# Designs tried in a protein design run: designed miniproteins, single chains, continued (3). Part 62

Each design is a single chain, and the fold is of that chain. pLDDT is the mean over its residues in the fold that is shown.

## One batch from the design tools (miniprotein)

Design m10143
Fold by ESMFold2-Fast:
Structure m10143 (fold): chain A 59 residues (1-59)
Amino acid sequence: MEEERKKAKEELEKIKKEILDINPNLTEKQFKDRLNVIKYTSDQLIKIGEEIDELLKKK
């Protein structure tokens, strides 16, 4: 739903602000790694959904 999508964006923005407030050198590298994993997982879930839709269309 549109409202749910907007709320998700707001939550993501809060997470970004929290990360930006953290400046320890070692922690910054670890947070970047975690963000990459989260982003990758989210992208993969979206891609899987799209692939399922495409497979359904092939029928």
Scores: mean pLDDT 63

Design m10144
Fold by ESMFold2-Fast:
Structure m10144 (fold): chain A 99 residues (1-99)
Amino acid sequence: MEAKKLIEEAKKYIDEARKSTDPEERRNLFKKAVELGSKAAELYKKNDDEELGRQLADLTVEINRLLGEMAGDPEAGEALGQRNRDAMEKVLEKKRKEK
């Protein structure tokens, strides 16, 4: 599945950003991860695949954790990631009931 490859690639960029100490490199890797996640989300909108939706929720948590780490507040990043995951879970539940 192409969307799954995009999510896996985005996770690789997140890992690379965590290993980098250069703020510009970290921002560029973060931007690439977000861009790939957005492309995967567009594929999800067309397919309504629950597994893809869950993988996107997981990626959103990881993106927000990295954002918190970059801002020097990893706990705030974790909390934001969890809230976004919970919101995505509610969207997935609503779609299940409408299908």
Scores: mean pLDDT 73

Design m10145
Fold by ESMFold2-Fast:
Structure m10145 (fold): chain A 68 residues (1-68)
Amino acid sequence: MEAERRAARAISDAMMELNDMQVPPAIMEQAAQEMVALKEQLRAGKISAEQFEARIRALLAQARAAVA
């Protein structure tokens, strides 16, 4: 319950950061799809909250590199 709410907030924060970086819509859409997949893995217990946060950070780093 709490982990899922934390994950939803983390995704929301990440999407806000991507929007502030003004990444192209295609990159934002791809990142959103990957974040939804990660949230489903967390919900299914296939990954830990720590692993989820690390992968969200990796997606943000990848998007940042694409616009740098």
Scores: mean pLDDT 78

Design m10146
Fold by ESMFold2-Fast:
Structure m10146 (fold): chain A 83 residues (1-83)
Amino acid sequence: SHHSQVQQKIEDLVDRLEQIAQQAQASTNVDEQRKLLAQAQQLLDEIMSLVQSIKDPTRRDVILLFRALALVTEVWLSLKQLE
């Protein structure tokens, strides 16, 4: 269904955010961390747009959105620990 295709795309984007968060945690370079945060914010914007396109969001859709927000927060905290 269209909904399952959108949900799969959201899951793919969340997986990419997870990779960015792992890279951010491993990095000791402030410029690299800022680049990773910018990439994380762009992915979050795409996830939010996809979630907003769903007419009848499920609990899974909401959980994926909150997971994305948590991952971007982790990237931001990693940067603040180096600043």
Scores: mean pLDDT 86

Design m10147
Fold by ESMFold2-Fast:
Structure m10147 (fold): chain A 82 residues (1-82)
Amino acid sequence: SISDIIKEIADEKNPEEQAKKYGELLELDDDLVKAMLDLLTNGSIPKEQAQAIARKHFEKVAKLRKPKPEEIEHINKVIEEI
């Protein structure tokens, strides 16, 4: 389930793998996932900026498909845990 995936991501100790899994959950494109990983790994952006990028792209993805309310809640929690 999405809840199981979110828990797995939250339990991930490697920040690169955690960011990758968040990107996969949000259905972000490969270039954006790579950019987020690069920025998180080298400390170029604070956590708040990474969260803002993830929220912006989740909104874009949500326009392409109709997410369930439970999915929206879980994705928002994932973004807050970045």
Scores: mean pLDDT 58

Design m10148
Fold by ESMFold2-Fast:
Structure m10148 (fold): chain A 64 residues (1-64)
Amino acid sequence: SDETKALVQKASREIVDASEVSPEEAEKTRKRLMAVLEPHLSPDAMANLDLHFQDLIDRRRKEL
């Protein structure tokens, strides 16, 4: 659980960092991180995380 929380926090930072580079880079990073996190999370947690990552990317895209 604590290791999974650390992975999710690191993933969220990577999405934010990628979103500062470009929307395309952010989407590539999201796909990669979702694949990395899939074995560690329940399907419900994965669905919620995917929505959160998409929201972060979309919000950054609109603010550019």
Scores: mean pLDDT 78

Design m10149
Fold by ESMFold2-Fast:
Structure m10149 (fold): chain A 90 residues (1-90)
Amino acid sequence: SHMEEVIKRSEEDRKQLDDNIARLEAELDELMAKLGITREQLRAVTGAQAKDLTPEQLEALITLGVLDIARAVQKTVDKIEEERLKKLEE
């Protein structure tokens, strides 16, 4: 049924998002360990410093930014799924 397809797709999308977040967390932790820096130090980098970053530092900063976006998407997906479930119960 269409309802079973919608539920399955939502579950698969959620799992894929969670798996992507877990991968990004692991990649960021590895990059930070290699660079000897903290997430707080990465977050403190200004736009004016971007040109002076090493490729590895830039990769870590980009990965942190993507992870922040992915976390924001996860919160939005959770809210949309809650609203979808509410409509299906009506």
Scores: mean pLDDT 78

Design m10150
Fold by ESMFold2-Fast:
Structure m10150 (fold): chain A 68 residues (1-68)
Amino acid sequence: MTLEDITRELLEQNPDADGQATLNMLKMLEEMGFSIEELREFRDAFVAKDEEKLKEYEKRLEEKRPAL
């Protein structure tokens, strides 16, 4: 699975979204230390509207945030 695959699946749930902006956001998260696997799990939680799983990802984002 690639970032393009994750982007495509997110766009299938929201076809009016900007695909390039979505891909750029996912690339930024990968640069912050999120793996493709973690981004896929985030996508699945987002699609499922799983608030508890999304809160878990918010915590992971804070832990991986650059010191600057």
Scores: mean pLDDT 70

Design m10151
Fold by ESMFold2-Fast:
Structure m10151 (fold): chain A 75 residues (1-75)
Amino acid sequence: MEEAWARLVAKYPQLRAGLRAVLPRLSPEERARWEAILARADELAADVDPTAPLSAEERALLAELVAEIAEAAAR
């Protein structure tokens, strides 16, 4: 799951920026988790095409990712 989320975060620069902006508001445990996902996304960013359309599975994962980030920020 984290690898799939890292690939989605790597695909969208705005999603990476938004996640970085939320990090200071997270608990230490959630921050460590999302920092790891961001680091992996930065590694993958060179190999992803941000203009390629999302599959149905990727759209579902993106919705789940956004919900998870929102929930983490609310804790």
Scores: mean pLDDT 76

Design m10152
Fold by ESMFold2-Fast:
Structure m10152 (fold): chain A 96 residues (1-96)
Amino acid sequence: EEEEKKEKEENEKRKKEALELAARFREELERRGVFPEEVETASLEAYRVGAPILRLVREGRTELARRFLEELAKIAGKDGEKVAEEQVKALEELIR
């Protein structure tokens, strides 16, 4: 009966961790001069999530991109982790 509360708390914690990781990831991209300033997006989330990930993969920093996607997948649940891994592979193949 505390199961629902624990699940919500864990989900919120994962969401905060993903947002914090996204913020630090954005700062690192800015520091390295690879911030996607001129990328037009349909949504703010697509900009904060998609563009940085694509930039990291293009720069060959696939490990950071994978970690970023893993944190986002934790918000969606455990199965999202497999989706994140497949997305990273697909992006690498597309850019390659």
Scores: mean pLDDT 53

Design m10153
Fold by ESMFold2-Fast:
Structure m10153 (fold): chain A 88 residues (1-88)
Amino acid sequence: MTPEELKKWQEEGKKILEDSIKEAKERVENMTYEEIKALLEKYGVEVPEDMTEEQLKERYETLLAIANTLRKIGDRIDEEIAQEKARK
């Protein structure tokens, strides 16, 4: 890996993370407390009764941002594999 390739990889990684965080915030902003609580409970995440709507949204936003980042990284890897397969 060259220093130039490392810089490009880091810049692409930062963009994936930034986009994932922005998408998570936008999604959570449009969700109700009840929708977020139901989703977290469905996936086995305990929601304390004393948790505020803001705290619940922040927790879900963080989890969604992580999930979005992992999905985008996976998509990027798949795209690179597909491009490598196209090179004869």
Scores: mean pLDDT 75

Design m10154
Fold by ESMFold2-Fast:
Structure m10154 (fold): chain A 97 residues (1-97)
Amino acid sequence: SMDLSGLSKESQVAVLIDVLINEEGPLRKSTIIDRIEKETGVSRSTASKVISLLEKHGSLESFLDKETGETLYRLSPKLEEATKKLLEALGYEVKEP
């Protein structure tokens, strides 16, 4: 487990998504949400919002796995730049507790 206590909850979720996909490979949205909820205690709605925000900023890409017919998420080649933009956007929107 990672110590992310110095980051906002949304930033912790973004970092955890990156780590999970990097370690485990492409994952279903439901699997990512389940892991985030268990690791961070954030709501499923918050986890889903962060996934959508990462996809919007280009750090995550969704694709159809033609073998299973499931939609999976993978890290984008633009991950570094997009993740930085996401963290800056989340820092502007959410005040630290």
Scores: mean pLDDT 71

Design m10155
Fold by ESMFold2-Fast:
Structure m10155 (fold): chain A 76 residues (1-76)
Amino acid sequence: MSAEELAKKIEEEVRPLAEAAGGTVEVRAEGNTITITVRAPTAERAEALGGQAEATAKRLAKEAGLDVEIVVRTEA
């Protein structure tokens, strides 16, 4: 699995959570860095969604055996 494939898998798993929060998620792979940008209507929702996205990304990276840097950005 490549970092780009991992990014798509993270986006697919987090997308329903983002939609439920009234927000959006975007996942990008740049080299060995995966950047997750989450947006939600409030800072509280953005932080909660960001935490869930980070946990999901770390779990999927570990399961794939990939040594990637995970960066989470939150916007409200």
Scores: mean pLDDT 83

Design m10156
Fold by ESMFold2-Fast:
Structure m10156 (fold): chain A 80 residues (1-80)
Amino acid sequence: SEGEELARKGFELAGKAIRDGSDYTEGVELAAKGAELGGQDPEAARKGARNASIGSYKKDPELAREGAAQALNALGEAGA
């Protein structure tokens, strides 16, 4: 779906920005927009993506994984 596609692009951009040492906010916001278009909770997607980004930045793999799972669940992709 269009929302899922945008959310995936958002997560990909956020991950790339973290690897490049750039601002990951654009990717997080794009993921939230994808959730909104998909009829999911954009606030939950934003919080999940932000937690995943912060976990990666602080080298906390558990927080990064949990945040990513929360974001995907908010987009209805959990259990794939």
Scores: mean pLDDT 69

Design m10157
Fold by ESMFold2-Fast:
Structure m10157 (fold): chain A 79 residues (1-79)
Amino acid sequence: SIVDKLIKLANDMSPANLDEFIEELEKLKEQNTEESKKAIQEVLKYIQDQIDQMKSQLSVPSVEMSLLEKLEEEIKKIL
């Protein structure tokens, strides 16, 4: 599943995985189907939950958290 691939990339967040995530996200956007829109929304919720968990555990944002927040902004622009 494309959602599973995106979740895997998010769980091991790096600049390279961020770039690959955005590339896959652009492919989903181009499909312009109800299923692709639901997949993008599901992934957005997952990213938001990860950021919230990191914020509850960390007093200062990590590099991974900053990359996830940047990704959240990019997903919101697509929706």
Scores: mean pLDDT 80

Design m10158
Fold by ESMFold2-Fast:
Structure m10158 (fold): chain A 105 residues (1-105)
Amino acid sequence: NPVDEAIDFLAQLITDDIKKLNPSLSEEELQELRETIREILRETFSENPEAGARLVEVALRVRRLVEEGLSPKEALARLLAERGIEVDLAKNTIGELLQLAMLAS
C-alpha cells in the first residue's frame, strides 16, 4: 500500500528529528513515539484518498531528493521553495515542514 509506505517513511524521518532535538529519549520512548506518529498519520491520511495521494507524492519527492544527496529538511525546504515558501531549517522541525508541504500541495 503506497500510503502505508509513505507513512512508515515519514514517521521515521519525524522520529529521527525528534531524537536529535531530545537526545535524552530512550529507545523504548522513541519506539512508542514512532508508533504514535504512525497512528496519527494513518488516521489522517488512510481514510482520506485525496490527502493520502498528496502524502504519497510528498514522500516520493522527499525520498528522491534524499537519494540525490539532500538531507530530509533540505528536501522538504526544496518542495516548499518550489511553491515560493522560504523556511528557516534551523528553526523548523521535520513535522512542521511536512505539515507546510502538505498544505502547499
Scores: mean pLDDT 84

Design m10159
Fold by ESMFold2-Fast:
Structure m10159 (fold): chain A 82 residues (1-82)
Amino acid sequence: MKEEIERLAKELEKLTQEVAEKLASGSLTEEEAEEFGKKLKELTEKAIELETEVTEEEKEEAMKRTEELVELVKKQVREKQA
């Protein structure tokens, strides 16, 4: 279970780096941003389910941060397409 959390964390880090690179270069599409958001939320939810030592408050903060990041990425993409 801990090993699975580590795998999720690595996948999350790779996705975040890839999206940041594309966002910085201006090549990130709205479709890619939506796929990123879906994957990021899925990974965060799975990590929360697997990590029993995390408090409810920490779980809520993690989900809130994930949603904020997804919205920021989508906003940046839309601003570039406008």
Scores: mean pLDDT 73

Design m10160
Fold by ESMFold2-Fast:
Structure m10160 (fold): chain A 102 residues (1-102)
Amino acid sequence: PEELERRRRELQQRADDAVAGMKALADSIAEYLRKLAEEHPGTDLGKKAREGAEYARRFAEDPTDVDAARKMADIVGELFPEDGEGIRAAVDAYVRALQEAA
């Protein structure tokens, strides 16, 4: 029982850490894109950044909002292809984990 209880605590801690990590990532993306939108008012870049910031904010408020997570990753990938690949991979892995836990 000790080993099973320890393993269950480890899995729960990893899940909690993953949710916290994704929220922190989404908060950072929302803040960055919000500033980018403010720096480029009236441009396509600014409009896309504002849209991305809103999806990042939604995902940060509700880490189970898969639609917001995917749209955030898509917009980051459109604006920053090199940086977006890592974010897209992290979101896809997280979404897959949520679906497997359902």
Scores: mean pLDDT 79

Design m10161
Fold by ESMFold2-Fast:
Structure m10161 (fold): chain A 80 residues (1-80)
Amino acid sequence: STIEKLLARIDELAKLPREVLLERWKQEYMTIHKLDEAEAQKKADERLALIDQMRDLARQYLAMDEAERQALIERALALE
């Protein structure tokens, strides 16, 4: 149940309006971190892409049977 709650929280973040999150993070990078608009846009886009990746991984994990999960672990271990 704890893992299911964690995955549900990740999926909920992925359902937030992308345009609103992107603009908010862009403004935070410009105002707080004092980045120019191009640099702030790049970092906001990268952060949004990371959320999309986390959502896709969570959905894939929930859809996997034990054999598929083992194959994923083996593939991950084959990386550095």
Scores: mean pLDDT 72

Design m10162
Fold by ESMFold2-Fast:
Structure m10162 (fold): chain A 94 residues (1-94)
Amino acid sequence: SLIEKLEEAKKLLEEAIEAAKKGDIESARRYLEKAIEVLKEANKEHPSRMLEEMIKAVEEAIKAAEKGDIEKAIKLTEGTLQALEIMIDQLRAL
């Protein structure tokens, strides 16, 4: 289901932020890459501009982390997490 995929992506982004805050950048990157995979699958089944924007934000977070800009990577990930929470809440209200 769409909601299940969004909740899986949310959990992966939360794990990425926690790993990044602990200095485990390699685990953080793996969680972000898994989140992109789940979000792309969700977007393939249920195309959405919001999902496309979330995917781009997570891709930018990975690029920021690769350049050593961990603060930017965390901020982009937190922004995507907030967007996911809003989308899940809206879908549950239907």
Scores: mean pLDDT 88

Design m10163
Fold by ESMFold2-Fast:
Structure m10163 (fold): chain A 69 residues (1-69)
Amino acid sequence: KKEEARKLILEAIGLRLRAIGLEIDADYLLAKHPDDAAAQAQADALRAQADKLYAEADELFAKADKLLA
């Protein structure tokens, strides 16, 4: 069980790092094109994708917690 929990935790960490990368990309895009409606829409899409990855990571952490109980 502990090895399975460890694998889930590592996968969750990977998803969080990917989500953070998308948020950084969104912030950089808006900083470079602050008044561009197309850039705003792309940044919103990147943030929505990051939110989905955070949710998936949270589910994996929850599964790992159950295995460690």
Scores: mean pLDDT 86

Design m10164
Fold by ESMFold2-Fast:
Structure m10164 (fold): chain A 66 residues (1-66)
Amino acid sequence: SLDDLAEELSKKFNLSYNEAKKIVEELKKNPDDEELVNRLIRELVLSGHDEKEVREFLEKLREKIK
């Protein structure tokens, strides 16, 4: 479910549940939106997360949403 994916994202990157839920909902609406994905990668990297780890996680998340 989207709630389960939001909880996974929240725990993985230390985001609030509400922030993670919004991200999952945006990805569900536009799963192939490369600009959205690149924006999320940039935001999480600026927050101190590794770019490769963020990219790989978001790719898996996108596949689960589809």
Scores: mean pLDDT 82

Design m10165
Fold by ESMFold2-Fast:
Structure m10165 (fold): chain A 50 residues (1-50)
Amino acid sequence: DESEKINRAVTPLIRKGAGQGEIYAALRDAGVSDDLALQTANAVYVAQNA
C-alpha cells in the first residue's frame, strides 16, 4: 500500500526536520514512484515552511 510506504518512510524524517531532497530520496528508496515521491516531498516542504 502506497500510503503505508509513504507514512513509514516520511514520519521519522519529518520529526528530524529533514529537507525536501532527503524525503524524496527516502520515498524513492521505499519504492514510491518518481511523480508521487516528488509531489509528497514538495507537500511536506510546503507544510514545514507554512
Scores: mean pLDDT 78

Design m10166
Fold by ESMFold2-Fast:
Structure m10166 (fold): chain A 95 residues (1-95)
Amino acid sequence: REENLKRFEEALERMKKADRSWIDKMAEGLKKNPEKAKKDMLAYAEELRERVPSPEIDKLFEELKKAIENNDYKGAVENFIKLRVARARELARRN
């Protein structure tokens, strides 16, 4: 039980580091090539959706896609964080 909690905490920490690294990469990409950054962001979110399919994750992916299409980068980041949280819940539920 303690091992399961420790592994969950380690997974959350890895996700936070991955999200921060991804956000930093997207911020730099938006400065150099906004179109490439949008494409990379959508590709990453799509990979998350395919690996852990659920109605909640699909809805968050569509909200993320709309934010990117509208150049609402703040909304895109917020929806991406929600997508990662929803994915963590689905993985915990399946285990």
Scores: mean pLDDT 69

Design m10167
Fold by ESMFold2-Fast:
Structure m10167 (fold): chain A 113 residues (1-113)
Amino acid sequence: SLEEEIRKLVEEAVKKIRDYIKKHFPEFQEDADKIEELVRKAYEAILKGDNEAFEKTLAEIDKLFDEMRKKAVEYAKKKGLSEEEIQRLVDEIDYIRDLVKETLEAARKMKEK
């Protein structure tokens, strides 16, 4: 039951993230695929109670989002976007990062009850 609730939470978060990236950042589909892979690794670590693997995967997620932000800013500058448009793009990427991390932390807490 608890494992099923955690799985559903993770699947719903992955779907929201993929839908958001497809709608707003179609060029970043490879990054969406990597996010899904890392979310799955974190989920497996939660199910196994492997806190070390979980923390390592969170660090990989942080690195992926840092790289995505750098790519997005470079792409936006190349396309001649304003500073305001670039900041909005960064804010949207940070929103996705927060959603991923919050969902994984919530899932971990559910398993550690």
Scores: mean pLDDT 81

Design m10168
Fold by ESMFold2-Fast:
Structure m10168 (fold): chain A 80 residues (1-80)
Amino acid sequence: SHMEERRRELLDKLYDYMAYLAGGQYEKANEVLAEILGISVETVRKLKTLDEIFEALAKATGIPVEEVRELWREAAYRLG
């Protein structure tokens, strides 16, 4: 379904985001998040809390915020 496809795509992109963060590639991490959210990297830098990021991801993707939290957790576990 279109929703399953959006979930898979978000999970893959969150993994890339977290991998860049873990590698100290903060600018690339912010670029990935900006692409997911459809906003500028400058706007991404203004997001201060995980809850703000989760709400922004839910709004941008149409995925419920609780499901965004689960996908974030899954991406983090895959990274180790």
Scores: mean pLDDT 89

Design m10169
Fold by ESMFold2-Fast:
Structure m10169 (fold): chain A 74 residues (1-74)
Amino acid sequence: SLEDLVAELVALLEEYVPEGAANFRAYLERLVAEDDREGLRLAARLVQWEATQLPDPAAARRLRELAEGILAAV
């Protein structure tokens, strides 16, 4: 589900990019609650960008896959 994708995305961000993860979680949860499709698309694109900045290629791939899942769900 979209909620499961968001939860897994936030868990990975908390592990690899702990700074700002709590604020981003609150932001994503609000977008899901409001059914803000445009906001969710923008958030997913921001995650795709953040993945390019990660030194761990496995973490980067997982973040991209989750972002693509969100884009497919909205």
Scores: mean pLDDT 79

Design m10170
Fold by ESMFold2-Fast:
Structure m10170 (fold): chain A 104 residues (1-104)
Amino acid sequence: RREAVIAAIEATEKEVLDFLNKAAKKSTPEQRKDFNKLKEKVKELAEGLRRDAELGFSVASSAQGAVNDLKEEAKRLAKDEETQKYGDEAVSLFAEGAARAVAL
């Protein structure tokens, strides 16, 4: 159902943002800027998926694109191994959540 898909997307957004917020609290000011950019990208991509679901479109095709866009953003922002590790984990969490939404 549309409502279940939207709820899954919102839960995924919250989970990924909570993860990045925890990473940012343990990070340098420079790394924190990169995590804030990743958070903005997560919000943007989740918004796109919610809009597709609200319009009654299947999120299956857009979900893979969103995961790939987040992966490229994380790769672009990775300046050190720690930032890369947290970026990769954020992408993994987003991908798992998107897959759950697609399966509904």
Scores: mean pLDDT 85

Design m10171
Fold by ESMFold2-Fast:
Structure m10171 (fold): chain A 77 residues (1-77)
Amino acid sequence: AEEEVRRVLEELRRLLPEIYELVKKAGEKNGWSEEEIKELTRELALFYVERLVSRLPEELREEAREEAERLIEEILE
């Protein structure tokens, strides 16, 4: 149901700032640009999305992916 998709999005909202901070620390140490930091954060967030989505019924997985990708773009600007 939509509640399960909502749970995935809420967990992603919690994880995204943590992922960003970890990537930012690594990026600062390695001289990465802000764009490189954002891109790796996006890649790692999408990895977590696939793990979260795998817990959903098959019929809800694509909707959850689309909403999660939208959320990632909104947070990363």
Scores: mean pLDDT 81

Design m10172
Fold by ESMFold2-Fast:
Structure m10172 (fold): chain A 105 residues (1-105)
Amino acid sequence: SKKEQLQELVDELLRLAEQIEDPVLREIAITAAEGVKAALEGDLTAAIGHMLRLIGFILDHEDDPVLVEAARTGLQAILAAMKGNYEEAIKNVQELIELVREHLR
């Protein structure tokens, strides 16, 4: 199912986060993955908490286009998952994985 595909992508993003040398990008990736996971489990309070953390990263790093794009993409993934739009959530998690892979080293 699309929900199972989304869970597999979240697990991939968490594994990739371990390879990120930039501590801010790593924390953005972890926050996005945990937010999507919370949304999939129906924990709306946790999902909203992760969205607020991503908004914080955007505000703190507004001059860093990579960090802003990562946080914005993660925020869109969480919101899509909360709405049950798993196709859009998958797209955003895949885009975040791609961005992370480009910035591993």
Scores: mean pLDDT 91

Design m10173
Fold by ESMFold2-Fast:
Structure m10173 (fold): chain A 89 residues (1-89)
Amino acid sequence: VVEEVRELVEEAVRLTREGVAAIQAGNVAEAAALFARAEALLKEAARLVAESGDEEAEKVLREGLAEIRAIVAAARAALEAVLDQLPAA
């Protein structure tokens, strides 16, 4: 379980970084697909943690979620700055 959760979390982190890079390049559709894949992997990891009750697996998921949260927060701050420059609709 720990190894499976680690693989899912590591792939989700990778996909999240790729998605942020895609947004920065203006490739919104590609970013959406990458984020959707990352979310699916995280949901599977969370299910495995919940079903196993494994503390090591929970720690791996928690650390991975913290890293993803940091990546997304940085990207959101950058997006908010860009949105502030757009004219009102």
Scores: mean pLDDT 78

Design m10174
Fold by ESMFold2-Fast:
Structure m10174 (fold): chain A 65 residues (1-65)
Amino acid sequence: LPRPPLEGPLTGEFADGGSATVDLRSGPDYVEVRSVSWRPASQASRDRVDGNLAQLRREEEAARA
């Protein structure tokens, strides 16, 4: 039988070509997340996320002041 969707390594792909792999373990009435690995499409994608977070922080600080 094929592996159930909530057991073992599951890989999802993002629209920008990045991917994430989640290792799950399930029991009769529970699901345990064992590990998560994220692989961005490129260094540019990571840099973009970091830049956006820095900008959001500065905007939030300006709104408070």
Scores: mean pLDDT 64

Design m10175
Fold by ESMFold2-Fast:
Structure m10175 (fold): chain A 79 residues (1-79)
Amino acid sequence: RIEEIRRVLKEEAKRLAEAMEKAEPHAIEVFKEMAEEVKDLESAKEALRRMGEEVDRMVATEEFKKQSKRVRERVEELS
């Protein structure tokens, strides 16, 4: 369901943002914005793909990469 996907993405985006809070505050805002853009399953997958690209671009910490992978797995399970 779209409502469930949006909720999961927002919750995981918060966890991802919290993991980055001490490393890179700018990344927190980007990830929250991506989560807010989710309207359907396809936009959820697109948001997750962009989150992955931002992780690569920002040279994120290992903890951030771990959380990003978890977000991806949860979205795929909802597909």
Scores: mean pLDDT 62

Design m10176
Fold by ESMFold2-Fast:
Structure m10176 (fold): chain A 60 residues (1-60)
Amino acid sequence: EIVVTTATATDAASAEEAAARAVAKALGQSRGEVVDIRVLTLQSPRTGRYTAVADVTSRV
């Protein structure tokens, strides 16, 4: 069975920090064998702060 676990991190100082936080959260919530990780990062033009969404795909 294939399962996708999604997590979001907001208000980070860098794209790297946002991505790392989102991936860590998604990995912590996922089960089984991780087969794919996708991350989208976005910078707020108003604040300069970063948001990331991570999708961890696993086989259970």
Scores: mean pLDDT 84

Design m10177
Fold by ESMFold2-Fast:
Structure m10177 (fold): chain A 57 residues (1-57)
Amino acid sequence: SGRDVLIRVARHDAGLTAAEVEALARSDDPALVERLARRHGISPAALRSLARALRQE
């Protein structure tokens, strides 16, 4: 699976911590996505796509 590549993108390109990547992978909570998007200066739509990809892997 591409899970390791997605985790690397989330941590290196999006600036998420390991704990934040884990939270996104196990949760479909829109409030979590919005909060992390605001914290890291990422588009909420882009972070939603990344979260969905992490959950599908």
Scores: mean pLDDT 76

